Designed miniproteins, single chains. Designs and how they scored, part 93

Each design is a single chain, and the fold is of that chain. pLDDT is the mean over its residues in the fold that is shown.

## One batch from the design tools (miniprotein)

Design m3220
Fold by ESMFold2-Fast:
Structure m3220 (fold): chain A 87 residues (1-87)
Amino acid sequence: MSAEEIKEEAFKIVGEIQELLKKNYEEIESNEELKKKLYELAERIQKQIEILNDESASLEEKEKALEEIKKLKEEIKKLIEEAKKLK
C-alpha cells in the first residue's frame, strides 16, 4: 500500500468515526463521562492524522498510524455501546 492509499483509507475511517459520533450525539451529550473519554480518543486520532500528514514519516509509521486509527474506531464504538447498556 502506498502512502497516499494509507492516507485515503485512514481518512475514510475518520469519516466513519465522525458519522458514528453524529448518529449518537444525544447519548454523548447526555453522558459527561462518555464525552470526556471520547475527547481523549479524538486527541489520539488527531496525533495519528499528524503522522499521516508528515512527509518525513516512514511508510511503516504511516501503516502503524492507520492500524491505530482502526483500533480507536473499535474502542469508540465499544464505549458508545457500553454507555447505552448502562442506562
Scores: mean pLDDT 82

Design m3221
Fold by ESMFold2-Fast:
Structure m3221 (fold): chain A 71 residues (1-71)
Amino acid sequence: SLMDYLLEGNERIGKMIEEKAPLEEIRKEIEENNKKALEYLVKEYGLDEEEVRKRLNEADKSILEQVKKVL
């Protein structure tokens, strides 16, 4: 499911942070996870693209700020 996919992506990102992966690799993983989430929510569930994008971008900013502080 989409929720399972998003949870898996978050777990993957968490592992990359724990393993101290390069910030650029973590950023790419976050961006790819958000892109997939946007595509699925818009196409499969008919959600508003702009609203989904806004929410995903805010989550992304929060994650990246935390990653910058840890790395």
Scores: mean pLDDT 74

Design m3222
Fold by ESMFold2-Fast:
Structure m3222 (fold): chain A 52 residues (1-52)
Amino acid sequence: STEFTLPFSSMDEEDRRRAVVYFTRLARDESLPPEVRDVFARLRREAEEALG
């Protein structure tokens, strides 16, 4: 597949929690371009939405 979707829905709750923390940290990293920070902010939201 040429499109990669992170398997948040297939992650266990612990892995999803870790992903949220990781993406939150990267979204706040001022050394990264705003475009890159926006991607991590979106990934954090997607991980949070994959609750279960």
Scores: mean pLDDT 70

Design m3223
Fold by ESMFold2-Fast:
Structure m3223 (fold): chain A 80 residues (1-80)
Amino acid sequence: SQSQIQQAQNIRQQIQQVRDQGVSRGRFSPQQRRQAQNLVSQAAQMIETITGQTFVPPDDIIQALGSAAARLNTLIRQMQ
């Protein structure tokens, strides 16, 4: 639905912002790490709701953010 596309786009934008912050400093603060983990969790729930498949992110938080963003981008394109 259009609502799901909008939600996925919003989560993807937030992931990009957090990634940009983490990459610029080479490390996350504890607050940024919690925000990143929360975004990965939200992305996983959305991916699972849309696809019916469990999303297993990488253990590394930056890689997990990248994986979640890439999967959401694919789903957004498929829903358009």
Scores: mean pLDDT 80

Design m3224
Fold by ESMFold2-Fast:
Structure m3224 (fold): chain A 55 residues (1-55)
Amino acid sequence: PRRFSKEEFIEMVIKALKTVFSDKEVEEFKEKAKKMSTSEIVKLLKELLKKHNEK
């Protein structure tokens, strides 16, 4: 699909995070994301990826 609902977007992000982070960390992210806006989720994702990939 060209556009996603917030829930679909969260599911895609969770799937990607599972390849990099532990199951517990992904679960914590999921709980936080449920109460966050899409923009906040994008910001959090960028922060997590930066910290993990910037070495």
Scores: mean pLDDT 73

Design m3225
Fold by ESMFold2-Fast:
Structure m3225 (fold): chain A 55 residues (1-55)
Amino acid sequence: MEELRKSIEAVVDNTLADKVARGGLPPEEVARLRAQAHAAVDETLKSIEEDEKAK
């Protein structure tokens, strides 16, 4: 699960960096979106782990 989390975080970081480079996002928004994305990843991984334990 940690490898999956790292992969998703890397994709998010790369996507946000690309948006900033194109002038679409200010750095202030990047920090907020990154935190939101990390929270969503944590929630998703928790849900998967709970489903695995329920089986």
Scores: mean pLDDT 75

Design m3226
Fold by ESMFold2-Fast:
Structure m3226 (fold): chain A 62 residues (1-62)
Amino acid sequence: SEKEKREREILMYESSAGVSEVAAAAGETVSKNPSGREDGLKLKEEALKRAEEYRRKAEELR
């Protein structure tokens, strides 16, 4: 049914957001070293943007 399809898509987007949030945490860790600061911050920024997009898509399906 459409409801079941929507529920599965919401779970997929929420799971993808969670994976992206883990990548953002990795970027944060890399940014703690001065030599990796810019690369780590960029990784974090890109991953958080991706997580927000997935969260937005999940919200649109509710």
Scores: mean pLDDT 87

Design m3227
Fold by ESMFold2-Fast:
Structure m3227 (fold): chain A 64 residues (1-64)
Amino acid sequence: MSRDQQIQAVRDLGYHYQIPQSVLDGLIELIRNGASVEEIKDYVRKNLDDETANVFIFMLDRME
């Protein structure tokens, strides 16, 4: 996935799961700044509920 595609996927998940805007903004900022996949996974585990975090992590694991 390109960075723009990752940001779009995050926005789509944010809309679907009603993620708070502050958490969504933090995720987008991490992706834009080139944070590692592990840093992004850690952020979602800390800021999202376990079910939503697992969905996002599953999506990240499919990014090549």
Scores: mean pLDDT 75

Design m3228
Fold by ESMFold2-Fast:
Structure m3228 (fold): chain A 69 residues (1-69)
Amino acid sequence: MSEAELRERLATLDDAELRALLPTLPEEYRWLVVEVSRDLDVALLAYTSIPTSLERAHRRALAALQRKR
């Protein structure tokens, strides 16, 4: 599945579904949950689940989190 396809699929899910799906997502794609989630708690959970060693994904997640206010 491409990043764009995954983003579109995740955007159709509600926050409860995103929370349930999060542990099954590859760590490098978890920043997409931060971007598409409406609930700050779900966004924070996704953000903290990304290892700092995945610098690109972690930076994308932080930027997405900052855009949520």
Scores: mean pLDDT 80

Design m3229
Fold by ESMFold2-Fast:
Structure m3229 (fold): chain A 66 residues (1-66)
Amino acid sequence: MTEEQAAATLAAKFGLSEAAALEAVTTAKLLLEAGLSDDTAAEILAATFGLSTAQAKEVVQLAKQL
């Protein structure tokens, strides 16, 4: 799955723009590559993008598939 495909999936699920979803996926991937835990990455995404904890966790799980 590409980052763009993951972003399109999240945009459809959460009612986000594809641009906002792509930024969230890219940010999640960078946080995970920096060695942050799934939970810490989800907390940062929730705060940064105004996502619920459940939405932020789904972004992290999709980023891990890339």
Scores: mean pLDDT 81

Design m3230
Fold by ESMFold2-Fast:
Structure m3230 (fold): chain A 68 residues (1-68)
Amino acid sequence: SPERELSRIVGERLREAEATLSPLAFARLYAELGEVANEAMRRLEEGEPAEKVLEEFRRRADELMARV
């Protein structure tokens, strides 16, 4: 399901971040990634195309990872 894929991407990014970032940087990323993930989940629930929502989420997650 798109929801499972979204959860998988979040978990993968958070595990990578936890291994590489300081605790403070990780906490900031965790909060920001959570907000973007909640937005993506809402869009999926509203019936937006899953492929588009997941692609935009991956792009935003990668932007956040590059910023920290």
Scores: mean pLDDT 83

Design m3231
Fold by ESMFold2-Fast:
Structure m3231 (fold): chain A 73 residues (1-73)
Amino acid sequence: MPSDEALAAGGKARDHYLEGLRAMAKGDGKTAVEHFDLAKEHVRRALELGGISQEDADVLLGVLDTLKKNALA
C-alpha cells in the first residue's frame, strides 16, 4: 500500500497541477510555471516514496514540461 507520505505527495502534485491550469486560464503564465514546478517536485517525491511508477512519473513530468513551455509562450 502507498504510505501516507506518498499519498500526500500525489495529492500535492494534483493540487499544484490544477492551480497551474487555473493560472494559465487567467493568462498568468508566471504563476502557472511556479505551480507546475511545484507539481514536478511532488511527482518526484511520490516516485521516491514508491507511490507512482517510473513510467507514470516520466509521462507526468513530460506533460508538466509541455505545460510550462505553453504557459511562457
Scores: mean pLDDT 85

Design m3232
Fold by ESMFold2-Fast:
Structure m3232 (fold): chain A 67 residues (1-67)
Amino acid sequence: MEFSSVEEELDFLVREHLDVLPAIGKAALEANGDLEKAKELIREVFEKHGVTLSDEAIELLAERILA
């Protein structure tokens, strides 16, 4: 499904996949402030759960968790 905004995409995925939040937290710690590494780790976490995020959604989420 295509979403009309990156925020809608992230809100939907967080609500559907609450179980990924601990893995996202670990990815943030492992990235240690590296935005590119955080983006790669987030992509891998969601892909393991059968979800492919847009590059824009991955970037926004990585920025939020590293802030």
Scores: mean pLDDT 72

Design m3233
Fold by ESMFold2-Fast:
Structure m3233 (fold): chain A 94 residues (1-94)
Amino acid sequence: MEKVEELLKKAIDYLRKGASLAEREGHKEIVDLLNKAIELVEKALQATPEERQRLLDEAIDYLVKAIELAKKVSPEIARYFAEAAQYVADARLL
């Protein structure tokens, strides 16, 4: 339990850092995708294990879309999303 919570909190931290940078650079579509991913990960922290898997799968879908867009505009933003996606994936496997 502790380990899943720690991984998801790290994911949220990286997502918020990426969203802040994307907002500063004017990438509204990327910010919108990240905010959806953040909401899903925050819901996953409060969810049952079964619900958490579904919420994290949805979060990964939004993160994949955000990473694809970010790669075209900023490698730095894409790096924050890749780190977050790894923590979400690790938490999903637990």
Scores: mean pLDDT 82

Design m3234
Fold by ESMFold2-Fast:
Structure m3234 (fold): chain A 116 residues (1-116)
Amino acid sequence: SGFDEVLEIISKRLVEGILEAAKMDELADKIVEEIKTVEDFLNFIEEHLDDPKIQEALRKVLETLLEIAKEEGNEEIVKIVEEALKALENRDKKKLLELLKKLIEEIAKVEMEKRK
């Protein structure tokens, strides 16, 4: 479906952004090719979240998304990102993964609306 294709694109872009922010650009192409679903993205985060470089990179990506969501007036995405940043700070891995899934789904809904 078109929605699943958008979910894949967003998931790939988030992994790429995290790896770029972590200065792991040389690994980006191989890792990004393996990200086909939201679940692949969540597995990437779950496997790599113990790396301080990935934690800091994820924080930077979330802070950038927060600024964009505020500029676009998307209050729901603002709330999800703020909660995700708190979960990251509190090391609440389960809550962070649940919020990241919700975030990707909400971004995908916004992207689908723009395609009308």
Scores: mean pLDDT 86

Design m3235
Fold by ESMFold2-Fast:
Structure m3235 (fold): chain A 82 residues (1-82)
Amino acid sequence: MEKTYTYESEFEVEAGGARLRARFRRTINYKGEVLDYELEAEGTDELARKRAELEVKISQYAKTDKEKVAEINKERRDLALA
């Protein structure tokens, strides 16, 4: 099996007027393709936190998996409607 690398990063995002701290873990292959992605966002606003999580997921998959991006975009629309 080809060698994979796991990275963890922390960053701040703004969603719905709230500043949230998010931590994500990603596993990539030697080609830089994202094989696995996990995101945890911290904050007091549940809806803003979920929006921030979806924005980061879209960013990670935008160039590697168009079907995954479409799935995440549907979740974003569902949250905007709620």
Scores: mean pLDDT 62

Design m3236
Fold by ESMFold2-Fast:
Structure m3236 (fold): chain A 86 residues (1-86)
Amino acid sequence: MEVIEKAVEKVAKKFNLSEEEKEKMKKILEELYEKKLITEEDLEDEDFLDLLGKLVKEGKKEEEIIEELVAFVQRRVITEAVERAL
């Protein structure tokens, strides 16, 4: 879980998140990681972390943030698979 803590600190510094926003973000990332919906590579992805930080800073509901992050990861996987097939 150190990878999640590092991702949370990185996003919190970039977006100037409050402690409550950091806790919300940590909870979301832990849930997604435990369900295997995201990987350690996603936690190091700048675009993924930027989307996460933006959604948390905008005060989106946890369910909305989860939906957007899962959609982002799925779109990336499909795009990479198509590029490799061509």
Scores: mean pLDDT 80

Design m3237
Fold by ESMFold2-Fast:
Structure m3237 (fold): chain A 78 residues (1-78)
Amino acid sequence: LTPDEEAEVLLALGLIYLYLGKQAYEKGDFDSAIESYKKAIELFEEAIRLATDPDVRRQAEENLELAKKFLEEVEKKK
């Protein structure tokens, strides 16, 4: 994989973990939601680091902000 192809894969995986975190949150499984959102954050950060394509970078940055916001929301539930 090229760095941009790898960044696209990491972006896709981050989106999957973001979705899993939301599913866990809806079920009241806050520990699993936190773990999934943290994993999504790490994956989006890696995608940003590797991406030279502005569109891939922007998508990863936007979803990183969403993942951080969702993590903050679930941490407030405790």
Scores: mean pLDDT 86

Design m3238
Fold by ESMFold2-Fast:
Structure m3238 (fold): chain A 102 residues (1-102)
Amino acid sequence: SLEEARRRQEQQRKQMSEKAKKEIPKLEAERDALIAEKGEDDVETGKALLKLGLAYSDAGEYDKAEELLRKAVEAMRRTGSDIDEALARIALGVVLSSKKNE
């Protein structure tokens, strides 16, 4: 039935969100460790910010995801990592699109 299909989609969305929420503390610790070791203007720090921003996006926390992804773009821009900057900008665009549909 349409009701069963909608319940399955809602359950799958909730499971993905719950998984992301459980992974966020580890990703925040990885980000903090990289900032302490390498600073904010490092490609590995940028990649950690990208991963964390995507996890917040999966958790439905789009404002926090946008903040983190903007920092990822800036870190990659300053390091000259054009491919990683492009990937971070694509991720940011997806988050901004999701915010407009709320």
Scores: mean pLDDT 84

Design m3239
Fold by ESMFold2-Fast:
Structure m3239 (fold): chain A 76 residues (1-76)
Amino acid sequence: SALQEAAARMQAAADELRALYDEEKAKDPEKAEEVLRERARELAAQFSATPIGRLAGEGVLGLATAYLIQQAEEER
């Protein structure tokens, strides 16, 4: 279904964003958050012209923010 396809694409985007953040944090911790947020916006924009796609894009932005909160808590 379109909802299951949207959920799968959101999960793939979340996995990509986590990997990107971890790689960038290892190279340049000061830029990692900005790079993650920028990529999340790019992926959200690709989620398209449909109402389901737009909501999935908003979900991707939310997942990026949730990951940043998790990382901040782990850094203490």
Scores: mean pLDDT 80

Design m3240
Fold by ESMFold2-Fast:
Structure m3240 (fold): chain A 68 residues (1-68)
Amino acid sequence: SEDQQLADRAVELIRQSTPDQRRQALDDVKPLGDQSSKYRSDGDYDKARALGKEGVQKMIQKLEELLK
């Protein structure tokens, strides 16, 4: 699935990255992760899933930029 392909790509980039690059990418997506967790706690799984996907996409973009 598209979601699985995004997750696999994120994991691959994380493995190729340095700890500092991972920290920068995680810092960038933290607000989306926090909001996704809040939606999940509120039982709004569709919104949580959508923000989770957005966060993964943003993390992929940031890691690809850092690994150039």
Scores: mean pLDDT 83

Design m3241
Fold by ESMFold2-Fast:
Structure m3241 (fold): chain A 65 residues (1-65)
Amino acid sequence: MKEAVFENPPADKAEELVREAKEKGYDKIVVKYNPNDDESVAGRKAIIEAAKKYGLEVEGIGVNL
């Protein structure tokens, strides 16, 4: 399985990042996010929604940044 890793992705770039990952043949997205930062949590949510749209698996990993 080919995985793309995004660290603290901004919500406004989520669809672009996920679309690009699908174009490159990735099967899964791993999102590293700060659960104590509302913007970081929003970015994770946006990635999950975009990944569902493009048919990719998503794993969210909380990190203290």
Scores: mean pLDDT 81

Design m3242
Fold by ESMFold2-Fast:
Structure m3242 (fold): chain A 98 residues (1-98)
Amino acid sequence: MDAEIQELAASYDDILKEKDGVIKRLEATLNPEAAELGKKAIDQVIKASQYARLAVQYAAQDTPAARALAAQYIAQARAYVAKAEELLRQGRELQAAA
């Protein structure tokens, strides 16, 4: 669990470092709807990253209450990732259809 949470947080950090480049590439596609979906997906990933980092911090405290909060935060992070993945999928389908 802790290793999975740390790997998830690291993956989101990598996405955040590349976010401006990704946004620029999406805008260059000349499909404004796909670019808008991509920007919304990045916003969801930012929120997921914040919750994943909180989960890592609380999991490290190794108390039952902190473990429960870590589980709650990781569930929220996964929900935001699922929203981001769906938005990116829709954006890719829009680009492929054009």
Scores: mean pLDDT 72

Design m3243
Fold by ESMFold2-Fast:
Structure m3243 (fold): chain A 95 residues (1-95)
Amino acid sequence: SSMERQQKLLEYQSRLNLLLGRLRDEVAKALETASKEQRDEIMKIFSEAQKLFDDSSDRITALLDQGDLAGAEQVLKQTEEEMDKIIEKIKEIAK
């Protein structure tokens, strides 16, 4: 329904913004103690994560515009899972 689509759009935008915020905060924290070599690796992973985020965001928006709520939910969940793994990897590099 139109109302369900609008509610999902707001929910998914909120979740994606929180996810990007978490990524940025963890990168900033990791860089405070990182060596030059660790910094270069973290920044490469961050760049790749931002591309994943942008591509996923575009796909989620397109699926919602087409009324594919189930497809949008699946892409969002996969993006959240992949970003959690990326954040964990960044934390491990900075240890």
Scores: mean pLDDT 86

Design m3244
Fold by ESMFold2-Fast:
Structure m3244 (fold): chain A 75 residues (1-75)
Amino acid sequence: MTVSAAEYILANPDNRAAVELAARELREALEKLGLTEEAQRVYDEIRRAADAGDVERLAAIVEEAMRLIKERQAA
């Protein structure tokens, strides 16, 4: 689900509802891994990038969130 949410954001960066849904999914995934502060930061940064129409920043934040999730699951 988290990977598909990230892929959906990258495919539909101008769809605010889709971005909001995927941002919540990424936040929840990080919170479940004990990364509560990172979860809130990622959520806030995704919203700011979407509001600014900054697709490159949005992609970078999503990639960082996915990396944090994978690193934490591997530990």
Scores: mean pLDDT 75

Design m3245
Fold by ESMFold2-Fast:
Structure m3245 (fold): chain A 72 residues (1-72)
Amino acid sequence: SEIEKLEAEYRELLEKARQAEANKDYTTAMKYLNQAMELLRQIGKLSGKIAEATKKIKELFDRAVALARKQL
C-alpha cells in the first residue's frame, strides 16, 4: 500500500539520520529528520495514528540540535 511505502521511506530516513549523527554530521542528521517528519505528517493524514512516532522523532531532532550546539 501507499502507507507501507511511506513507512519504508520513513525508516530509511531515520537510519540515515542515525548514521549521520554517528559521524558527528549533525546538519545532515537534522536534514534527514526534517524529511522524516514530513513523511510522518503524510502518513498521519492517511492513518491518523502516529502520535508516538511523532514524539520519538522530535526527541531525536532535539538531540541532534543539542549535539550540534555542543560542537561550538
Scores: mean pLDDT 78

Design m3246
Fold by ESMFold2-Fast:
Structure m3246 (fold): chain A 80 residues (1-80)
Amino acid sequence: SPLEAVSAMVRAVGLLEELRILIEQDADPEEIAKTIKEARRAIEELREMGEDETAERLEEQLEELTKEAIEKHPEVEKLI
């Protein structure tokens, strides 16, 4: 349903925003890794709903944030 797709998108966007904040605040690498994994799951749910274009754009944002996280906290790469 349109409401389920919107809800899934809001959740995925929210997780990317949470990830950005955690990176900026030098949060625990384990918390950053957990949020990356949760964001990947949320994006996969969007793909399962047929929101492929939105999922692709959010996946690109997640990859950018993941690179930033690893640059700042190299141990994150081993946790994801």
Scores: mean pLDDT 87

Design m3247
Fold by ESMFold2-Fast:
Structure m3247 (fold): chain A 56 residues (1-56)
Amino acid sequence: SIEERVTVLGRLQGLSEQSIAEAVDLAVGLYDKGYFPEHLAVKFALTIAKETEKFS
């Protein structure tokens, strides 16, 4: 699932649990609205989470 993939990859990338939760929400939203296929929704959400965490 999107949630499982974002969670596993987010942890491997060293993201906080909060950043992972926000990335899951974003990835699911992008996929459900038809903006991105699953793999791109996951990649985009993780990229945004990683960049956002640098400024937190």
Scores: mean pLDDT 82

Design m3248
Fold by ESMFold2-Fast:
Structure m3248 (fold): chain A 67 residues (1-67)
Amino acid sequence: SAERRRLERAHLEWLREAAREALAGRLSAEQEQDTLDLASNYFGVEVRTAEELLELAEKGLAELEAE
């Protein structure tokens, strides 16, 4: 369970950082869309913006911290 939480945290931290890079304008439109598509698959919902991705990743990290 600790290993699973570590991997899930690492994945959520990666998504959070990707959202921050997109919001900072450092990703191409294609890179941003690929990131949103990957996030949509991970969360099981349509993630349409980098702002939505940041909120979902931060919520996921907060939920892991609360456990």
Scores: mean pLDDT 85

Design m3249
Fold by ESMFold2-Fast:
Structure m3249 (fold): chain A 61 residues (1-61)
Amino acid sequence: MEFEKKAEEVKKKATNDRELIEAARYYAQAGKPEEALRVLGQVTDPSLGAEVGRVLKEAGI
């Protein structure tokens, strides 16, 4: 699926927490909430908590 491929590409090239959140969003859109959760678990910046929460909601978690 298109979103899954984008998620994997973004994750491989991720150099910061924002890019990890983008990868997680693509996993959520691809219907893979488990993978989205794993990627979000790598986010360590507390200022991005709202973005993480939004992705979790989009993934149905």
Scores: mean pLDDT 78

Design m3250
Fold by ESMFold2-Fast:
Structure m3250 (fold): chain A 68 residues (1-68)
Amino acid sequence: MLTPEQTASHMRLFTDHLLREEADRLSEEQKAAIRALTDEQIAALRAGEVSPEEAMDRWLAGVEAIVA
């Protein structure tokens, strides 16, 4: 099981990778929304409000909603 800090690092890495790979397809508003989503889930993780698995599930669902 990943620690909250390890999960936060992975979420930032996934966010950076997604924004780099999809740069030509995503609007600036969508990129900003994805960054805000990542920051929100990391904050919830650090506050102990969500588990690492819940944070990742919420992040994935949020990204899918933003890019739809």
Scores: mean pLDDT 83

Design m3251
Fold by ESMFold2-Fast:
Structure m3251 (fold): chain A 100 residues (1-100)
Amino acid sequence: MSVEEEAERLLSRFTDPELQEAAREAVKILKEYFEKNPDLTEDEKLTLLRMAFRVLEEAYRAAKEGKPLSPIARRDYDFLKSLLPEEVKKKLDEIIEKVR
């Protein structure tokens, strides 16, 4: 499965326009990163993509409930950021902040 196919599949499961817009921005940023890093395997790219979608969904849900991110979601987000270069982390933080 290509990154493009998985991104479309994950986006199709989101029904909220705000969450879908944030997810499209995250996909764009991750695809740009993947194109610049030939050392990433397809499985690693798919894992990063899936983690980003899970974190966005959880952040959006927590915001709508007026709650902070759960400890599990924060751990997942911190782990995701540990795998990304600083420029990508910053852009992802901006996207997450928009859905909070």
Scores: mean pLDDT 80

Design m3252
Fold by ESMFold2-Fast:
Structure m3252 (fold): chain A 84 residues (1-84)
Amino acid sequence: SDEILRLRDRVRPLAEQYSEELRKKIDELYKEGASIEEIEEAAFQWIEELSQQLLADGMSESEVLLVSREVYASALQKIKELKE
């Protein structure tokens, strides 16, 4: 819907920022010798904590879901790169 597209456009800079932060954290964990399983677990927990913080900061559930979905997709792609 047009409403969802406008909502997505409003949260895009935030989704990009948090995606970059989590991708950097994934790289750091990998360089420190964490296993892929440990990295996947840490990434999931990080996204859960982000979602709670964004809700606490007054973001709507719909906005938080859009941010979390983009951050999760970015993290999965980064972890896939590490498996190669």
Scores: mean pLDDT 85

Design m3253
Fold by ESMFold2-Fast:
Structure m3253 (fold): chain A 62 residues (1-62)
Amino acid sequence: MLPFSGLDRMDRMRRAIDIHDRARAITKSLGRMDMLGEAEVMLLQGRSDAQVTAALKKKIAE
C-alpha cells in the first residue's frame, strides 16, 4: 500500500471542484446563483444533489 498522503490532498481538491460544479448546476437550474455558496456548504456536509435542491426550493418558497 502507498502512504496515501498525496492521494488525500488530490481527492480533496477534486471533491472541491466537483462540489462547485454541482452547486453551480443546482443554483443555475433554480435561477438563484446568489445561493451558490449555500449549495456548496450543503454538498460539503454530504447532502445529495436532490437534498440540496429540495432545501433550496424550500428556502425560495418561504
Scores: mean pLDDT 76

Design m3254
Fold by ESMFold2-Fast:
Structure m3254 (fold): chain A 55 residues (1-55)
Amino acid sequence: MPLHVQEALRAFGFELSPADAEALWRGLGEDERALLQLLFTKSQAELRALAATYR
């Protein structure tokens, strides 16, 4: 799982172990992985700021 996707999931409060995060990522098809990467291409700082607002 790319680092920016892992950081985005953490910013939104998803506490996954490294093993569970990797298993989830491998369970997704290539199209779903590409979509998630595009969605999380926004600045990690911007995503963290949004997550903090909705806590």
Scores: mean pLDDT 66

Design m3255
Fold by ESMFold2-Fast:
Structure m3255 (fold): chain A 63 residues (1-63)
Amino acid sequence: MEEEKKNIEKLRKRFLEEHGLTEEQVDQIIEGLKALNIKINDKVIETLDRVVRLGREDAAALA
């Protein structure tokens, strides 16, 4: 069974539920990772989660 599909579903669930991103925004992130030939795994998901969290805090501080 393709582990990539399972990891893509984990990424979607986390970003939709925890970060409040739209499905379109999550699809853009997934397409961007694939365009850069980045394999979606738990490490990548955790790294992106941290980056998105920090980006939101920075955006709030600038607003």
Scores: mean pLDDT 72

Design m3256
Fold by ESMFold2-Fast:
Structure m3256 (fold): chain A 82 residues (1-82)
Amino acid sequence: MDPEKLLEEIERALQEYEEKVARLSKETGISPEYARVKLLEEMQKKILEYYSGKDKQKADELWNEIERIERALKFKEELDSL
């Protein structure tokens, strides 16, 4: 696996997530920090809806997206500590 491609994928995932956070914050007037929590809650609700509809594939895809975001955020925190 190419480490440069992995970094680009992480940066892209973080940018897309932060753009969703910024959009939700602007549309609802809540803080970006609160918008991040709300986006994760909405993603978790969709996972439950997909499981209820027996769409395990969509639920797994959304769960993988959450895990990817969490790993990217943890990696960023480690970089910011340097």
Scores: mean pLDDT 71

